# Designs tried in a protein design run: designed miniproteins, single chains, continued (4). Part 31

Each design is a single chain, and the fold is of that chain. pLDDT is the mean over its residues in the fold that is shown.

## One batch from the design tools (miniprotein)

Design m13046
Fold by ESMFold2-Fast:
Structure m13046 (fold): chain A 84 residues (1-84)
Amino acid sequence: MEEFKNAWKELKRHLEELAKRSTPEEAEIIKQALEEMEKIFKEAEKKGTEEAFQQAQLEIGKVLKQAHLELARKKELERLREAA
């Protein structure tokens, strides 16, 4: 539980810093992922159970993977639209 909270705080700070160093388009995807992950974290805190925190950690991991794929796909889509 405490490990999850500490890991989330560290991850959030790291992603916020990454967004600052990213292009505006990449930063937008990162910010959307952060909002989704924060919702998951807050719901786990409301439940306050160890199971809820473990589940939230898994869901946050899925959001991170999805955001990574979305970043790659957005770059590819932009190139596809411009590559006429």
Scores: mean pLDDT 75

Design m13047
Fold by ESMFold2-Fast:
Structure m13047 (fold): chain A 93 residues (1-93)
Amino acid sequence: METKEEILERFDRLKEMVDLLEKKYRAYADKNNLTPEQKEEIEKLMKEIREIVDKGRAEIEQSTDPEEAVEILKKTVEEVQKLFDKINEIFDK
């Protein structure tokens, strides 16, 4: 079973990935001349992703059970992926 410290390290890597993807999406939006409404929707989704990541990390830090921490990480990854899929859908339209 992974330690809480190892789970937090994996979560930090997820946060780094989110930050990189946010920068890539902003650059892509600018390059492809998205409408103000499309840019606003992407910003809203990115804000939701950041809130989910921040909440997940706080819950892991408060957890005393490594099994619970793994479930929080898994749920956070799944919710973040779903929102990134939604952002990609906006670019496909």
Scores: mean pLDDT 78

Design m13048
Fold by ESMFold2-Fast:
Structure m13048 (fold): chain A 81 residues (1-81)
Amino acid sequence: MKELLEKAEKYEKEANRFVRQGRWDEAARLYKQAADLYEKAGNYVKASQAYRGASTAYRMAGREDEAAEWEKKAQDALKKA
């Protein structure tokens, strides 16, 4: 599980960097990858936060349907925490 958490943290840091650059599609992709790894590691709180990051990035990119979908994933992950 250590390798999953380390990789998830790296993707989350890269996603945050793309957010600073206004590169929302790239940020969303990396947040989704981080969330998947956090979920596989059993860290549902971190997975939920990363899914919310993806949702916000999609909303900033004008992709409202995808933003809603990833917000639902964030809520579902938080229920497992």
Scores: mean pLDDT 85

Design m13049
Fold by ESMFold2-Fast:
Structure m13049 (fold): chain A 85 residues (1-85)
Amino acid sequence: SRLEELLEKLKTMDVSDLQQVLDDAEKLLSNKEALLKLLSKQPKSDIELFLQQVELVIVVAEKLGDDDLVKKLEAFKEELEKKFP
């Protein structure tokens, strides 16, 4: 599956590249309302792909011990699933 392919790619990244992924996620969450507006204009397939990306970033945050970001991303994922069922 595409999710499994993306997970395999993440395994080959070093810690500094993984940290950059987490930093980018924090920046996206700081503009959450604008991001939700943008997603509402996208096809369902792109929203589903974005949800898979959020799930991958949660796994990265858990592995790097960023518990605060894990909580923020899980809350954001629940909000996305509720808004785009």
Scores: mean pLDDT 75

Design m13050
Fold by ESMFold2-Fast:
Structure m13050 (fold): chain A 68 residues (1-68)
Amino acid sequence: STLENIAADLRYSGFSDDQIAQVVAFQQATQAGEISAAQEAAMIAMLKEQGFSDSQAQAEVARIKAAV
């Protein structure tokens, strides 16, 4: 999936512009090889606060990390 498609899906699901900006920053950090376990855990926590299950949050983080 492209980052653009992920951003569109999250916007449709009710994520705010600020939350989408955090997802974009996380993906950019992943591409730079600068992502930490703490940053990954923070992203999972944000997704779970928006109603994602643990498994859904893990899958979405993997999708974001694989985004072009």
Scores: mean pLDDT 82

Design m13051
Fold by ESMFold2-Fast:
Structure m13051 (fold): chain A 110 residues (1-110)
Amino acid sequence: MRVYVAVEVTVGKKIKVKVRVYDENGNLLFEAEYEAESLEDFDKFMDEVVARAQKLFGPETARALRDALEVAKELIKAGIDGVVTDISDDLPEAERRARRAAQVEALKAA
């Protein structure tokens, strides 16, 4: 079963990062949240979430999630919020386009 990762970033008085993993049908399989005033504990959060993803979904999904969380870290450093990141590099172009469209709809609904 293929899974997809979405990472939502909110930057304000505190930093909030929501990690969600979905199946091919859009069912939520996994959720984790980071909430802090700084990035001091973010690397530990990444390591814990990636370890959990590896146990549940395997090393490919764990690596893809780490890549998405590293992108989220750069967005936080830049002060960018409300961004959803899809890590679909190994997916066919049509599936990546569909996931990007779903992300745009989610951002418009927020």
Scores: mean pLDDT 70

Design m13052
Fold by ESMFold2-Fast:
Order: sequence, then C-alpha cells, then structure tokens
Structure m13052 (fold): chain A 64 residues (1-64)
Amino acid sequence: VPELTVEDVEAVAARLPERVADAEAELPSIEDVLDRMAAALLITVARLHGLDTVADAVAVLRAL
C-alpha cells in the first residue's frame, strides 16, 4: 500500500507502548546495553571534569 492514512499510523502508535514493554521483557541483554551507556557517560563526565583520559579516572579510583 503506497498510501497510509493518519488512522493507520495512530493505530500502530497506540500499540507501541505495549509492544515495547513486551520486547523489554524478552531482551536478556538490556542490562549489558545499560552498562555500556553508563561507561560512555562516565567517560564523557570525566572529560567534562577536565580529565584527559579514562586512565586519570582510574588513577583517582585506585587512590580510594
């Protein structure tokens, strides 16, 4: 079908929250994805705090 109506799009969108919740329950690696995001954020925060490399952050953690 080359043409879609707004109603067709709305019907799909209305089911998206339920489909997303179901997909999240079936994703065994979502925790790994969150860990990768956390690592990326930590690297970004380290740079924003004036650290040149992740090695500098590791040195600080080692001092704790």
Scores: mean pLDDT 58

Design m13053
Fold by ESMFold2-Fast:
Structure m13053 (fold): chain A 60 residues (1-60)
Amino acid sequence: SEKEKQIQKEEDKGDAEGTRDSGAAEGTAFALDPDKADQVGQEAYDAQKKKKDEKVAKLK
């Protein structure tokens, strides 16, 4: 169980970093808090997208 938790943690961390690196924009500029930075960015992006979708719906 503990080993599974460790594997999941590593996978989650690697996945967040992988997606950032795949962008080939900054590379590994912030490899300290990839999970936190990714979560904040995802939330901000989602909020922006939601606002955009609402505007598009209004246009109808």
Scores: mean pLDDT 55

Design m13054
Fold by ESMFold2-Fast:
Structure m13054 (fold): chain A 95 residues (1-95)
Amino acid sequence: KLKQEREEVLQKLDELGKRFGEAIQAKDAEKAKAVVEEIYKVLTEFAKKVGDEELLKETEEAKERILAAIDAGDFEKAAEIFLEFGQKVAKKLLE
């Protein structure tokens, strides 16, 4: 059932979100970028599987913005973009 797949995605995102927070707190750009790439893979694979073109586009845009903020050394902005995107994704997956 689709519900089982959503639960698995949400569980993976929760774990990855925690790792991202730890990387941001440590100001570890390499680790933060690695987590962003893992989140991108999880969400784009799910979006393609369910045919959600909007989620695919939003995930790609969020990835670019977060990586740009990390590259600029603006970890606070990277965290803000990540939290905003995460809330949007969670709302969509819970429906």
Scores: mean pLDDT 83

Design m13055
Fold by ESMFold2-Fast:
Structure m13055 (fold): chain A 82 residues (1-82)
Amino acid sequence: SVNRMVDDVMRTVRPGATPQGQRQFRRSLRVAGRYMRQGNYSDALFTITRTLQQLVDSGQLTPDSGQQGRIVAQRGIQDMRS
């Protein structure tokens, strides 16, 4: 389920994110969710990983939470493609 994957990624990232970072990432996950519903998993993964890196670079997300979020997103998308 797209909704389950989005929820799992957000749950993983949320503890390491600022409130502003959480809102920005939630918006990015809505865009990624639309891509996934269209079968565009490459753009979905790119959207998630780009936003995670941007949040880490701006100090709005811890590097550890960014890495964990990336791993969860990659696994979730791989599971949906398999």
Scores: mean pLDDT 88

Design m13056
Fold by ESMFold2-Fast:
Structure m13056 (fold): chain A 75 residues (1-75)
Amino acid sequence: MSIEATQLLSQAQKYIQNGDFENAEKYLREAERLLEQLPDNGLLYLQLSDLYEKLGYHDEAKRLREKAEKIKEEI
């Protein structure tokens, strides 16, 4: 499960590097959906937040950082 989310994040990062922000967003949203089903993903939420920030999605990035911090406190 975590491996699948990590692969989606890796693919999104490659799309960002290539300037394909539309596909990057699609992969980031799918990764977020998978992470919502997993109990311990603080580091992956931080990575997801960083990638949204690179796309200019500052509100989404902030929300995901806050979610990652909460997960760290619960684990």
Scores: mean pLDDT 77

Design m13057
Fold by ESMFold2-Fast:
Structure m13057 (fold): chain A 67 residues (1-67)
Amino acid sequence: DEEKKKELIEEAKRYAELVASGENATESAQKILDLAQKSSPETSEELNKLLAEAVKEREEKEKEAAE
């Protein structure tokens, strides 16, 4: 579980970098989905919390730019 969670998080970071670079992130997205599906429900919940935190950080950065 912990190993799968770590791999999933690292892949999510890679996905974010590819998206930011304007590259095709399809393979990375598919890998994330595969890992999440093979992980426990607990791991999926932890991932959702981390993603929510990243979204919040993104929104705060955008708000500061708009303010």
Scores: mean pLDDT 65

Design m13058
Fold by ESMFold2-Fast:
Structure m13058 (fold): chain A 73 residues (1-73)
Amino acid sequence: MSPEQRAAALTAEVGGLYYPGAVTDAQLRAILRSQGVPDDVAQAVIDAMRALRDTDPLAAGRRVYAILHAFYS
């Protein structure tokens, strides 16, 4: 799987799991760690979702994709 495909797949998983009342930050961090994502990258993903999820979910998705794509590249 290409870095683009890996980043896109994990971004979709994060977006589907991390919405209000569904998954905690700790649970999302555990999921990201299980996929081999290091703590600093996982924290950046969580911070992007917290900052933008409820206000601009499209910007949240784009930021998460950019973070994960940079990691997999």
Scores: mean pLDDT 77

Design m13059
Fold by ESMFold2-Fast:
Structure m13059 (fold): chain A 87 residues (1-87)
Amino acid sequence: SMIDQLIRQGDDLIQQGQQTISQAQSAYQNNDIVSFQTYLTQTSDIIREVRRIIDQLRRMGRMDEAIRFQQRVSDLVRQTIRLVDQI
């Protein structure tokens, strides 16, 4: 179903966001500032895409799924803030 596709897309994006955060952390540890900035930008783009999926789920009346993704994207945002705060 369309809802199942949106949920799968959201799950995939969250996994990608976790990966880009991990890659940003590795780049920072290696003093690779260019890669660090690139991975932070990619993480920001992923967060934006997840928020688009959340809005779509809300329009479809899928409030429970929307709330779960909102919690997960908030966790990604917190991880990104912690990563930037180490600079």
Scores: mean pLDDT 89

Design m13060
Fold by ESMFold2-Fast:
Structure m13060 (fold): chain A 70 residues (1-70)
Amino acid sequence: MLKVKSVTIRYASSSPVAKAAAEALAASLPVPVTLVADPSLSADGEVTVVATFEDGTVKEFSGVVTEEQL
């Protein structure tokens, strides 16, 4: 199994929902997390998760979170 080494979560800088979602996700992860406000993300609730694995593999996941999903 690939083990996650670190995670960077980018969230829409204008969205309180995206920030709350990013903080909740960071709290649920057992690895070091860096939270970054990204001005290129403009949709309300928009979050991008970048996971770096121990083998050097990088995977990016993006989505939109609503208040109901927090």
Scores: mean pLDDT 74

Design m13061
Fold by ESMFold2-Fast:
Parts: C-alpha cells; structure tokens; sequence
Structure m13061 (fold): chain A 83 residues (1-83)
C-alpha cells in the first residue's frame, strides 16, 4: 500500500470516528474515541515523517486528520465542563 493510500485509509477511519464522537453526549464514549484517534494521528504522523518530500495531497490528508482530532478533543473538553 502506498503512503498516500495509508493516509487516505486513516483519514476515512478518523472521519467515521469523528462523526460518532460528535453525535455522542457520553463522555466515556467520546474519550475512548479520542484515544483511538490519537493513536491513528500518531500513525499518520510517523508515515508523513518517513517521507523526505511529501506531496501537497499527503500534507492535506494529514492536516485533515489533525483537524478531526482537534474537533473530538474540543467536544470531549466541552463535555467535561458540563460534568
């Protein structure tokens, strides 16, 4: 599998998890999803760091994963404040 295909697969999984997290009001569920997305983000970071000259598409895929992670983290933080 190419580095781009791996990043696309990670983004697809992260996007599905992000949608699940954003629909949930259960802090424990959102924190479990956040933990999984952090692992996927770290995997994507290792892939990008292994590329000497990443393409614009590879950078955009990685940035999209980071944006989803930030959104889930923000939602988890919001739910913690409501507890």
Amino acid sequence: MSNEQQLEQILREVAELSEQAQRSTDLKEVEAILSKVKDLYNEARQILNSIENPTQRQVVLYASIAIHLAGIDFHARRLRRQQ
Scores: mean pLDDT 88

Design m13062
Fold by ESMFold2-Fast:
Structure m13062 (fold): chain A 64 residues (1-64)
Amino acid sequence: TSATRSAAGSAYLSGLAAGNEEAAEAARKQAFIGGKKGEDEGSPDLASALGGKAGREALQKAGA
């Protein structure tokens, strides 16, 4: 979905901007897994949580 794509993309780009390539990749993967699962099961909140909030929080915590 567009929301899932935006969440995954934003989390990944945010990590790259912070200079945390490893964290960005982890966040993108989690966002993709969550988004794909949410889309398949019809749970956009799950996709948003994993892609947006969880992804950004993980990037911030892993940030240098």
Scores: mean pLDDT 56

Design m13063
Fold by ESMFold2-Fast:
Structure m13063 (fold): chain A 57 residues (1-57)
Amino acid sequence: DIVKTIEEIVRLIDEEGKSFAEVGEELGISPGTVSRMYRLAKEHGFEAAAQAMLPPA
């Protein structure tokens, strides 16, 4: 569930103070993808971030 992944990214960065690289290692995601998901979630919310990270239908 991509929404849960984005929520976990935000929590790990905001609550635990982890870097994008550390979160990427924890979740098995590239740091660049973690950074993009975090920024989209902060600007547009979790649902919009999830939609933006899905491939176009």
Scores: mean pLDDT 76

Design m13064
Fold by ESMFold2-Fast:
Structure m13064 (fold): chain A 85 residues (1-85)
Amino acid sequence: SDDVIRQVSHYEGLVNGLLDSFLSAAESEGLSDIAEKVKEVKEQVDKLADEAKKAGTLDAYYDMMKQVEKLLKELMELSEEALKK
């Protein structure tokens, strides 16, 4: 349980770091819709991480990672478009 909670917190921190970078990039480019989407995704990630910590199981951790991966994939596609040269 404690090990799982620590792993979830570590993953959450890494994901939030990535999301903060996306937010900064979107704001720098003046892409308000993308910036709002990043904020939404960040809230969803924090909620998913909180639920995984409450469950405290490896299954919950992997399910959280699976859901976050879907959110990040969608956001990365938007971020790539925003950073298109």
Scores: mean pLDDT 82

Design m13065
Fold by ESMFold2-Fast:
Structure m13065 (fold): chain A 55 residues (1-55)
Amino acid sequence: MIKDFPYRGTRITERLLKELLEDPNVKGIRFPGGFKSLAEEIKKKYPDIEVIVEE
């Protein structure tokens, strides 16, 4: 399944994102355009996860 990036408001923690990426039911993460650099880092560290950036 594709999950939206777990952000609400201002900040996220690396631990929260790591836990999401380690969930075997998560096949990809959708990032809003403002988080393109983070999305690219996640793509590099977790190449088996589909990374989608919107706008």
Scores: mean pLDDT 68

Design m13066
Fold by ESMFold2-Fast:
Structure m13066 (fold): chain A 87 residues (1-87)
Amino acid sequence: MRRAEELAERARRAGEEIARIVAEALEAGVAIEDLPPEVLARLRELEEEVRRLLEEAEKLGAGEEAHRAAMTPLAELARRYAALMTP
């Protein structure tokens, strides 16, 4: 299960990078739409990388674990900043 573990790790790292970029923008008071084009391009590349890793892991029977690994940072970001952006 070496490859499945590596795919899950890569998915988690990509998810963490996406979450960090978005969180940093929110903390700085910068709207996501106002992020530099280079940063937006990186976000898109990271999203595509996550998608590819998840599909590859699913073919190995480890899709659920990889999906959870990638989504955990994003879910935590959503929870963390939803409290600031709702009420």
Scores: mean pLDDT 75

Design m13067
Fold by ESMFold2-Fast:
Structure m13067 (fold): chain A 80 residues (1-80)
Amino acid sequence: MVGDVRNILSAVTLAGGRDSVDGSDSSGRVTEVAPGHYEVTTNKVLDPEEIKKQLETLVGKTRSKGVKVERRGNTIIVTT
């Protein structure tokens, strides 16, 4: 599950296509800073609810529990 979180976050941030810095959709970067701890930085502030929905859909067969999503400015913090 930990590795799947990073893959899902990458898909969510890059859904609009390319890594663009200004005036674009949801392009961004995903960085694993520690095992189970990910930072997502985008050119547009993402809603943590949106990321949580994607994780629930793709990580587990049912609603995934134990995944924490928090927004800090333009950075989303995900902990599994």
Scores: mean pLDDT 56

Design m13068
Fold by ESMFold2-Fast:
Structure m13068 (fold): chain A 63 residues (1-63)
Amino acid sequence: NPLEQERLEQEEKNRRLRELAEKNLKEKNPLMDKILEEIRDVKSHDERVEALYQALEEAGLVS
C-alpha cells in the first residue's frame, strides 16, 4: 500500500524531528529555537515537518 509506505517515511521523519527538538530544548540550543519560530506560520503539518527537517539539515543538527 503506497499510502502506508508514505506514512512510515513521514513517521520516521517526525520521530527524528521530535527527538532532536526535545533534546535541543532540554540542552537550550538557540538554533532549535530559531528554527521552530521560523516554521510557526506553516499550517500544513507535512510541510512543517519538511521545512523543519530541511532547516535542521542545513544547520547540521541532523545527518
Scores: mean pLDDT 66

Design m13069
Fold by ESMFold2-Fast:
Structure m13069 (fold): chain A 94 residues (1-94)
Amino acid sequence: MTPEEIKEMLEKLKKRVDELFSQLEKRGEEGRAVVEKFQKLLEKLLETLEPLEAYQIILNGLSLVLRGMVDTEKAIELMEISAEIIAWRRRRAG
C-alpha cells in the first residue's frame, strides 16, 4: 500500500471507531466504562502495532460488542490475540 492510501484508510478507521465510541457512551456509565477499556487497549496496541492495524483490531472488537456477539472481556482477549498474530507476522515478514 502507498503511504497516501494508508493515511486515507487510517482516517476512515479513526472516524468509525469514534462513531462507535459515541454510540457506547450514549448507553450511560456502563457504556463509558467499555469505551475506557477499549481506549486503554488501543494505547497499548499502538506501542507494538502500526496505527492502521491497531484501529482495525479495535473496530472489529467494538463491532462484536455492539452487536451483542461477545462480552467486553472476551472481545479484549480476541483483540489481544489478533494483535499478537499481526506482530508475529510482521517480525517474520520483515
Scores: mean pLDDT 79

Design m13070
Fold by ESMFold2-Fast:
Structure m13070 (fold): chain A 74 residues (1-74)
Amino acid sequence: MRLSELDEEEAAKKAVELMVEAYKKEGNLTPPLSIAHDFKETYPEADVEKLILEPLKKELPEEVVERLRAFIEK
């Protein structure tokens, strides 16, 4: 499913869900980072901190979220 088929908030919720599932399944940051990159390319003006990173802090360790932030902000 393409994130562009959803509105911004629904796409963000789906991206967070997929990022959490990918990290739990693979145990590395590559698949979650790919999902975050796809979201950012689809919604380049979206507040990634509010829509992606804050919800992820509830599901993943803070250290993992901070690593994802560093890669997304480049």
Scores: mean pLDDT 77

Design m13071
Fold by ESMFold2-Fast:
Structure m13071 (fold): chain A 72 residues (1-72)
Amino acid sequence: MEKAKEHIKKAGELSGDLEAAKKAIEALDKGDYDAALKYLDEIAAPGSAPPEVIAQMREHAQQAKALIKQAQ
């Protein structure tokens, strides 16, 4: 799960939504994988973000989701 947490942190950093990233990590620590996936879906890059930043954020979010789903 540490790799999932690192991907969540990166998605939060790239999006600027550190609160949603923190909540997703807290849900993982509690074993609430459904809540973690929900908070991950709430992480969104600003519409003004460069396409490269949006792509990197989405990649990290998808990697985190894959790891969480494998743990379910």
Scores: mean pLDDT 79

Design m13072
Fold by ESMFold2-Fast:
Structure m13072 (fold): chain A 100 residues (1-100)
Amino acid sequence: SEEEREYVVDQIEAFKESLKKYFENYPELQEIAKEFEKEVNKIIEEIKEGMDISEAKKKLIELVKKTTEKAKELVPEESKEIEEMEQAIIDGLNYLEKYS
């Protein structure tokens, strides 16, 4: 439904902002933070245009994994904290499957 899609978009935007704010603490992560925001915004637009929530979830999980892998390469001293953030976001995205 429209209301369910709005809820899913709001949750995805919240996850996007959380990861973006975390990355903003590290100058080395500014470029990947901008690219992550751009790619998430693209997926949000696809959801608004009628993409299946299950497909969007799959794309977002793949994007989060790719982004956090690059982040760990740039700031390896933060790997544990990045992995904890990745897991929290993936768990949140999996919860959204109830609206698929």
Scores: mean pLDDT 83

Design m13073
Fold by ESMFold2-Fast:
Structure m13073 (fold): chain A 57 residues (1-57)
Amino acid sequence: SAAAVERASERYIEIVKNASKDFVKAITPGILDELRSIGASEEQLKELEKAAEEVLA
């Protein structure tokens, strides 16, 4: 559901804010695959990656 995608995306950004860059890089492919499996669009995934890059900058 859209709500599940939003909650998972929020949790990912929280991890990005609190974890090392190396840890974030290690988990990101798995998180993106899980988000796809629950219905995230490629556009949502790209926006999430951009948000993570902003936090890590």
Scores: mean pLDDT 80

Design m13074
Fold by ESMFold2-Fast:
Structure m13074 (fold): chain A 81 residues (1-81)
Amino acid sequence: DELLDRAGEALEEEVRRLALSGESIPYEELVRRIAERSGVSRELARELIEQAIKQGLLERIPGKEDLIRASERTAAYYRSL
């Protein structure tokens, strides 16, 4: 699970970055960043991103389906640290 652990770390860093900055990122750019930083396939990177969305860590912007941002809950959490 070394690759999965690295992918999880890369995703957590991106979630933290998005939460603290308030920025949005194109979905495919987030996929590319996770895959390139961890060495996992883009397919696995997409699965991890979809899980983060299901868990409410990340969300798609309504009306802009290709843009991802940290959820309000996630942003509040990281900004409180």
Scores: mean pLDDT 84

Design m13075
Fold by ESMFold2-Fast:
Parts: structure tokens; sequence; C-alpha cells
Structure m13075 (fold): chain A 118 residues (1-118)
């Protein structure tokens, strides 16, 4: 389920974040800030429909860094790129990037770190 995928992202987030370069960590921070208050599934639909170049531009992130982050996040989640799980796949990837960027996920929405209850 989507909740299971978000839970998996939360479980791998510390190791994933530690594996990032400073440039990748800054990009993840910008992604998390840009998506604050937004529904992750709708953000995944936007990414799927507009494509990676336009989505990266909307987040203020260089395309190459965004593509590197998507690949690393997918690998960290153990996800295979499949047409049958496109939106769920991208939602999980975006959840991991948001967590690496220093924010959280609650009820499918990006929430500020200060508002997170463990």
Amino acid sequence: SLDDLVAKARAVAPAFTASLTPEQREAARRIAESLLGRDLRYSAFELLTTGTPEFARSLGVPLKVFLDLLERAAAALGLDISKDSGVNFLTGVLALLVLAGGHGVRDGKVVAAADIVL
C-alpha cells in the first residue's frame, strides 16, 4: 500500500540521507521546502504528467541533480521501475526525498519538521 511505501521510506531515510553528497542534500532540502503543505500523490501525478525537466525547474533544482536523486531514492527503496506502479513508485521516491530534505509526511502531505510527532 501507499502507507507501507511511506513507512519504508521513513525506515531507509537515515541511511539514504547519509549517502548523499552536499549538493544532493541541498537539492533534497529545496524539494522538501517546495513541496511543503502539498499532497505527495498529486505531486507524483504532476511529475508523471509534466516530466522530470519541468518538475525539477518548478522545484528550483538542477535537472541532473534531480535525476540522480530519483535514481538513488528508487534504489534505496528497492523499487523496480514499472508502468503498473508509476504513481505509487514516484510517491514513495518523493516521500524519501522529502524526509532526506528535513521534513516529514503525515496523511500523504508534506509537513514541517517542527510539526512532526514521532
Scores: mean pLDDT 81

Design m13076
Fold by ESMFold2-Fast:
Structure m13076 (fold): chain A 71 residues (1-71)
Amino acid sequence: SLEDLKRQREALERAGHITRLRNKLKEHMKNLTPEEREKLFAEFDRIEAEYGSGKITLEQAEKRLEELLKK
């Protein structure tokens, strides 16, 4: 259906944005200890899951990542 096609297209768009957000995280992690990286990965996995499933918007995902990187 048209609704199914829209959902699939949105999922592909979200996957592309997740890749971009993950690259931003990786750049930040270059200067962190292994323990801090582990904590950051765990929180990012939550952001990825919620955004990837459509539970939150791209703007919300970006805001959560920026708040995470300030800690």
Scores: mean pLDDT 81

Design m13077
Fold by ESMFold2-Fast:
Structure m13077 (fold): chain A 101 residues (1-101)
Amino acid sequence: SEAIMEEIEKLAEQLLKETDPEKIKKLVKRMVELAKSLKDPEYRRRAVDILLDAAEKAKNPQAQKALAEAAVEVAKTLEDPRESTGYALRAIGIITQLELS
């Protein structure tokens, strides 16, 4: 549903500005819950892309890692294991770049 997608996008924008670790955890948890509530796999794929894009844009290392891990969690709900693997590899790339920085 578009309303849920709009809420996820708004939460992603809010998270990019957040520095409080507890608030980061709450925002990420809410995004995952919303993404998992999407019945259409196409919307869940879009939600994974939003999470990964937010992870790449995040300046806070805690937010980057939490978003990348959240993307993997949502991707696991997709029925095609190859899609889940592709998203997991992208998330690993983000986390690896963070650890090398």
Scores: mean pLDDT 84

Design m13078
Fold by ESMFold2-Fast:
Structure m13078 (fold): chain A 93 residues (1-93)
Amino acid sequence: MLTGEDESIPVLKKGDVVTVTATLSDIDNAKALAQFISVETGKKYKAKVTILKGTEAIVTGSFTATEDITSDLLAVFADASGEVVRKLIKVIE
């Protein structure tokens, strides 16, 4: 399900770094995948993943913009157990 309804960032310029954090409840192996997807074009951006494990897994995904990005983004986080968390990131002026 999409979450983060009020999460917004300014228009991304080439070289900008985007960082998004999500919490995963099924923390089996601390193995997580993160991907950013353009809502309009479906273009996928590979993300670097950092995991902080405790009672739950706090997963941080980041990527560096390779071009100016003006469309909304979906941040998709998945773990090895199949849990998937989605966050909508609104790109605004």
Scores: mean pLDDT 68

Design m13079
Fold by ESMFold2-Fast:
Structure m13079 (fold): chain A 88 residues (1-88)
Amino acid sequence: MEKIIKEVEEVFKELLERAEKLAEYGHATSESDLSVEEITKQTIEHLEALKAAVIEAIKAANKEEAEELKEKVKKTAEEEKKLLEEFE
């Protein structure tokens, strides 16, 4: 279980680092009247909340369910990375 949690934490760490870099380089979404800083802050807060919820779900799940959640998180992160690469 601890290994699954650690892998999920590593995935979220990468996503948070990319979100911070996007704000720095001006690749933040312009669909909102919010500043780049405000959008970045909201994105980071949302990712932190999602990370906490996923880790709690993994802790409450059996081993099979925990592995499925880990795989789902990795797949979602890979899709997010692909979208971000299109802006770089």
Scores: mean pLDDT 70

Design m13080
Fold by ESMFold2-Fast:
Structure m13080 (fold): chain A 92 residues (1-92)
Amino acid sequence: MEELEKITDENYEKFIELLKEYFRKHGVSEEQINERIELIKKLYENNATPEVIIAAASRGLTPEQALELAEKMAELFGIELSDFLKRWLQRQ
């Protein structure tokens, strides 16, 4: 089983900016964006894996939006999404 790479500070900053822009583009309120960013920050500070952070960031989106955002985040972190996570995102 290949170990997932740890999120770097540089990749984390790019991730937060991508996430904010994506949510603004899709009409999410600034209050909701701030709440979601705070949850993601807690996960990052507790050494959560990239897949856990991607899953948390994708909650409350449509299955199509969740998968699109998750794929963009996975590319930014340099990881491949597991089949399990892809299926989980499609079932929401």
Scores: mean pLDDT 72

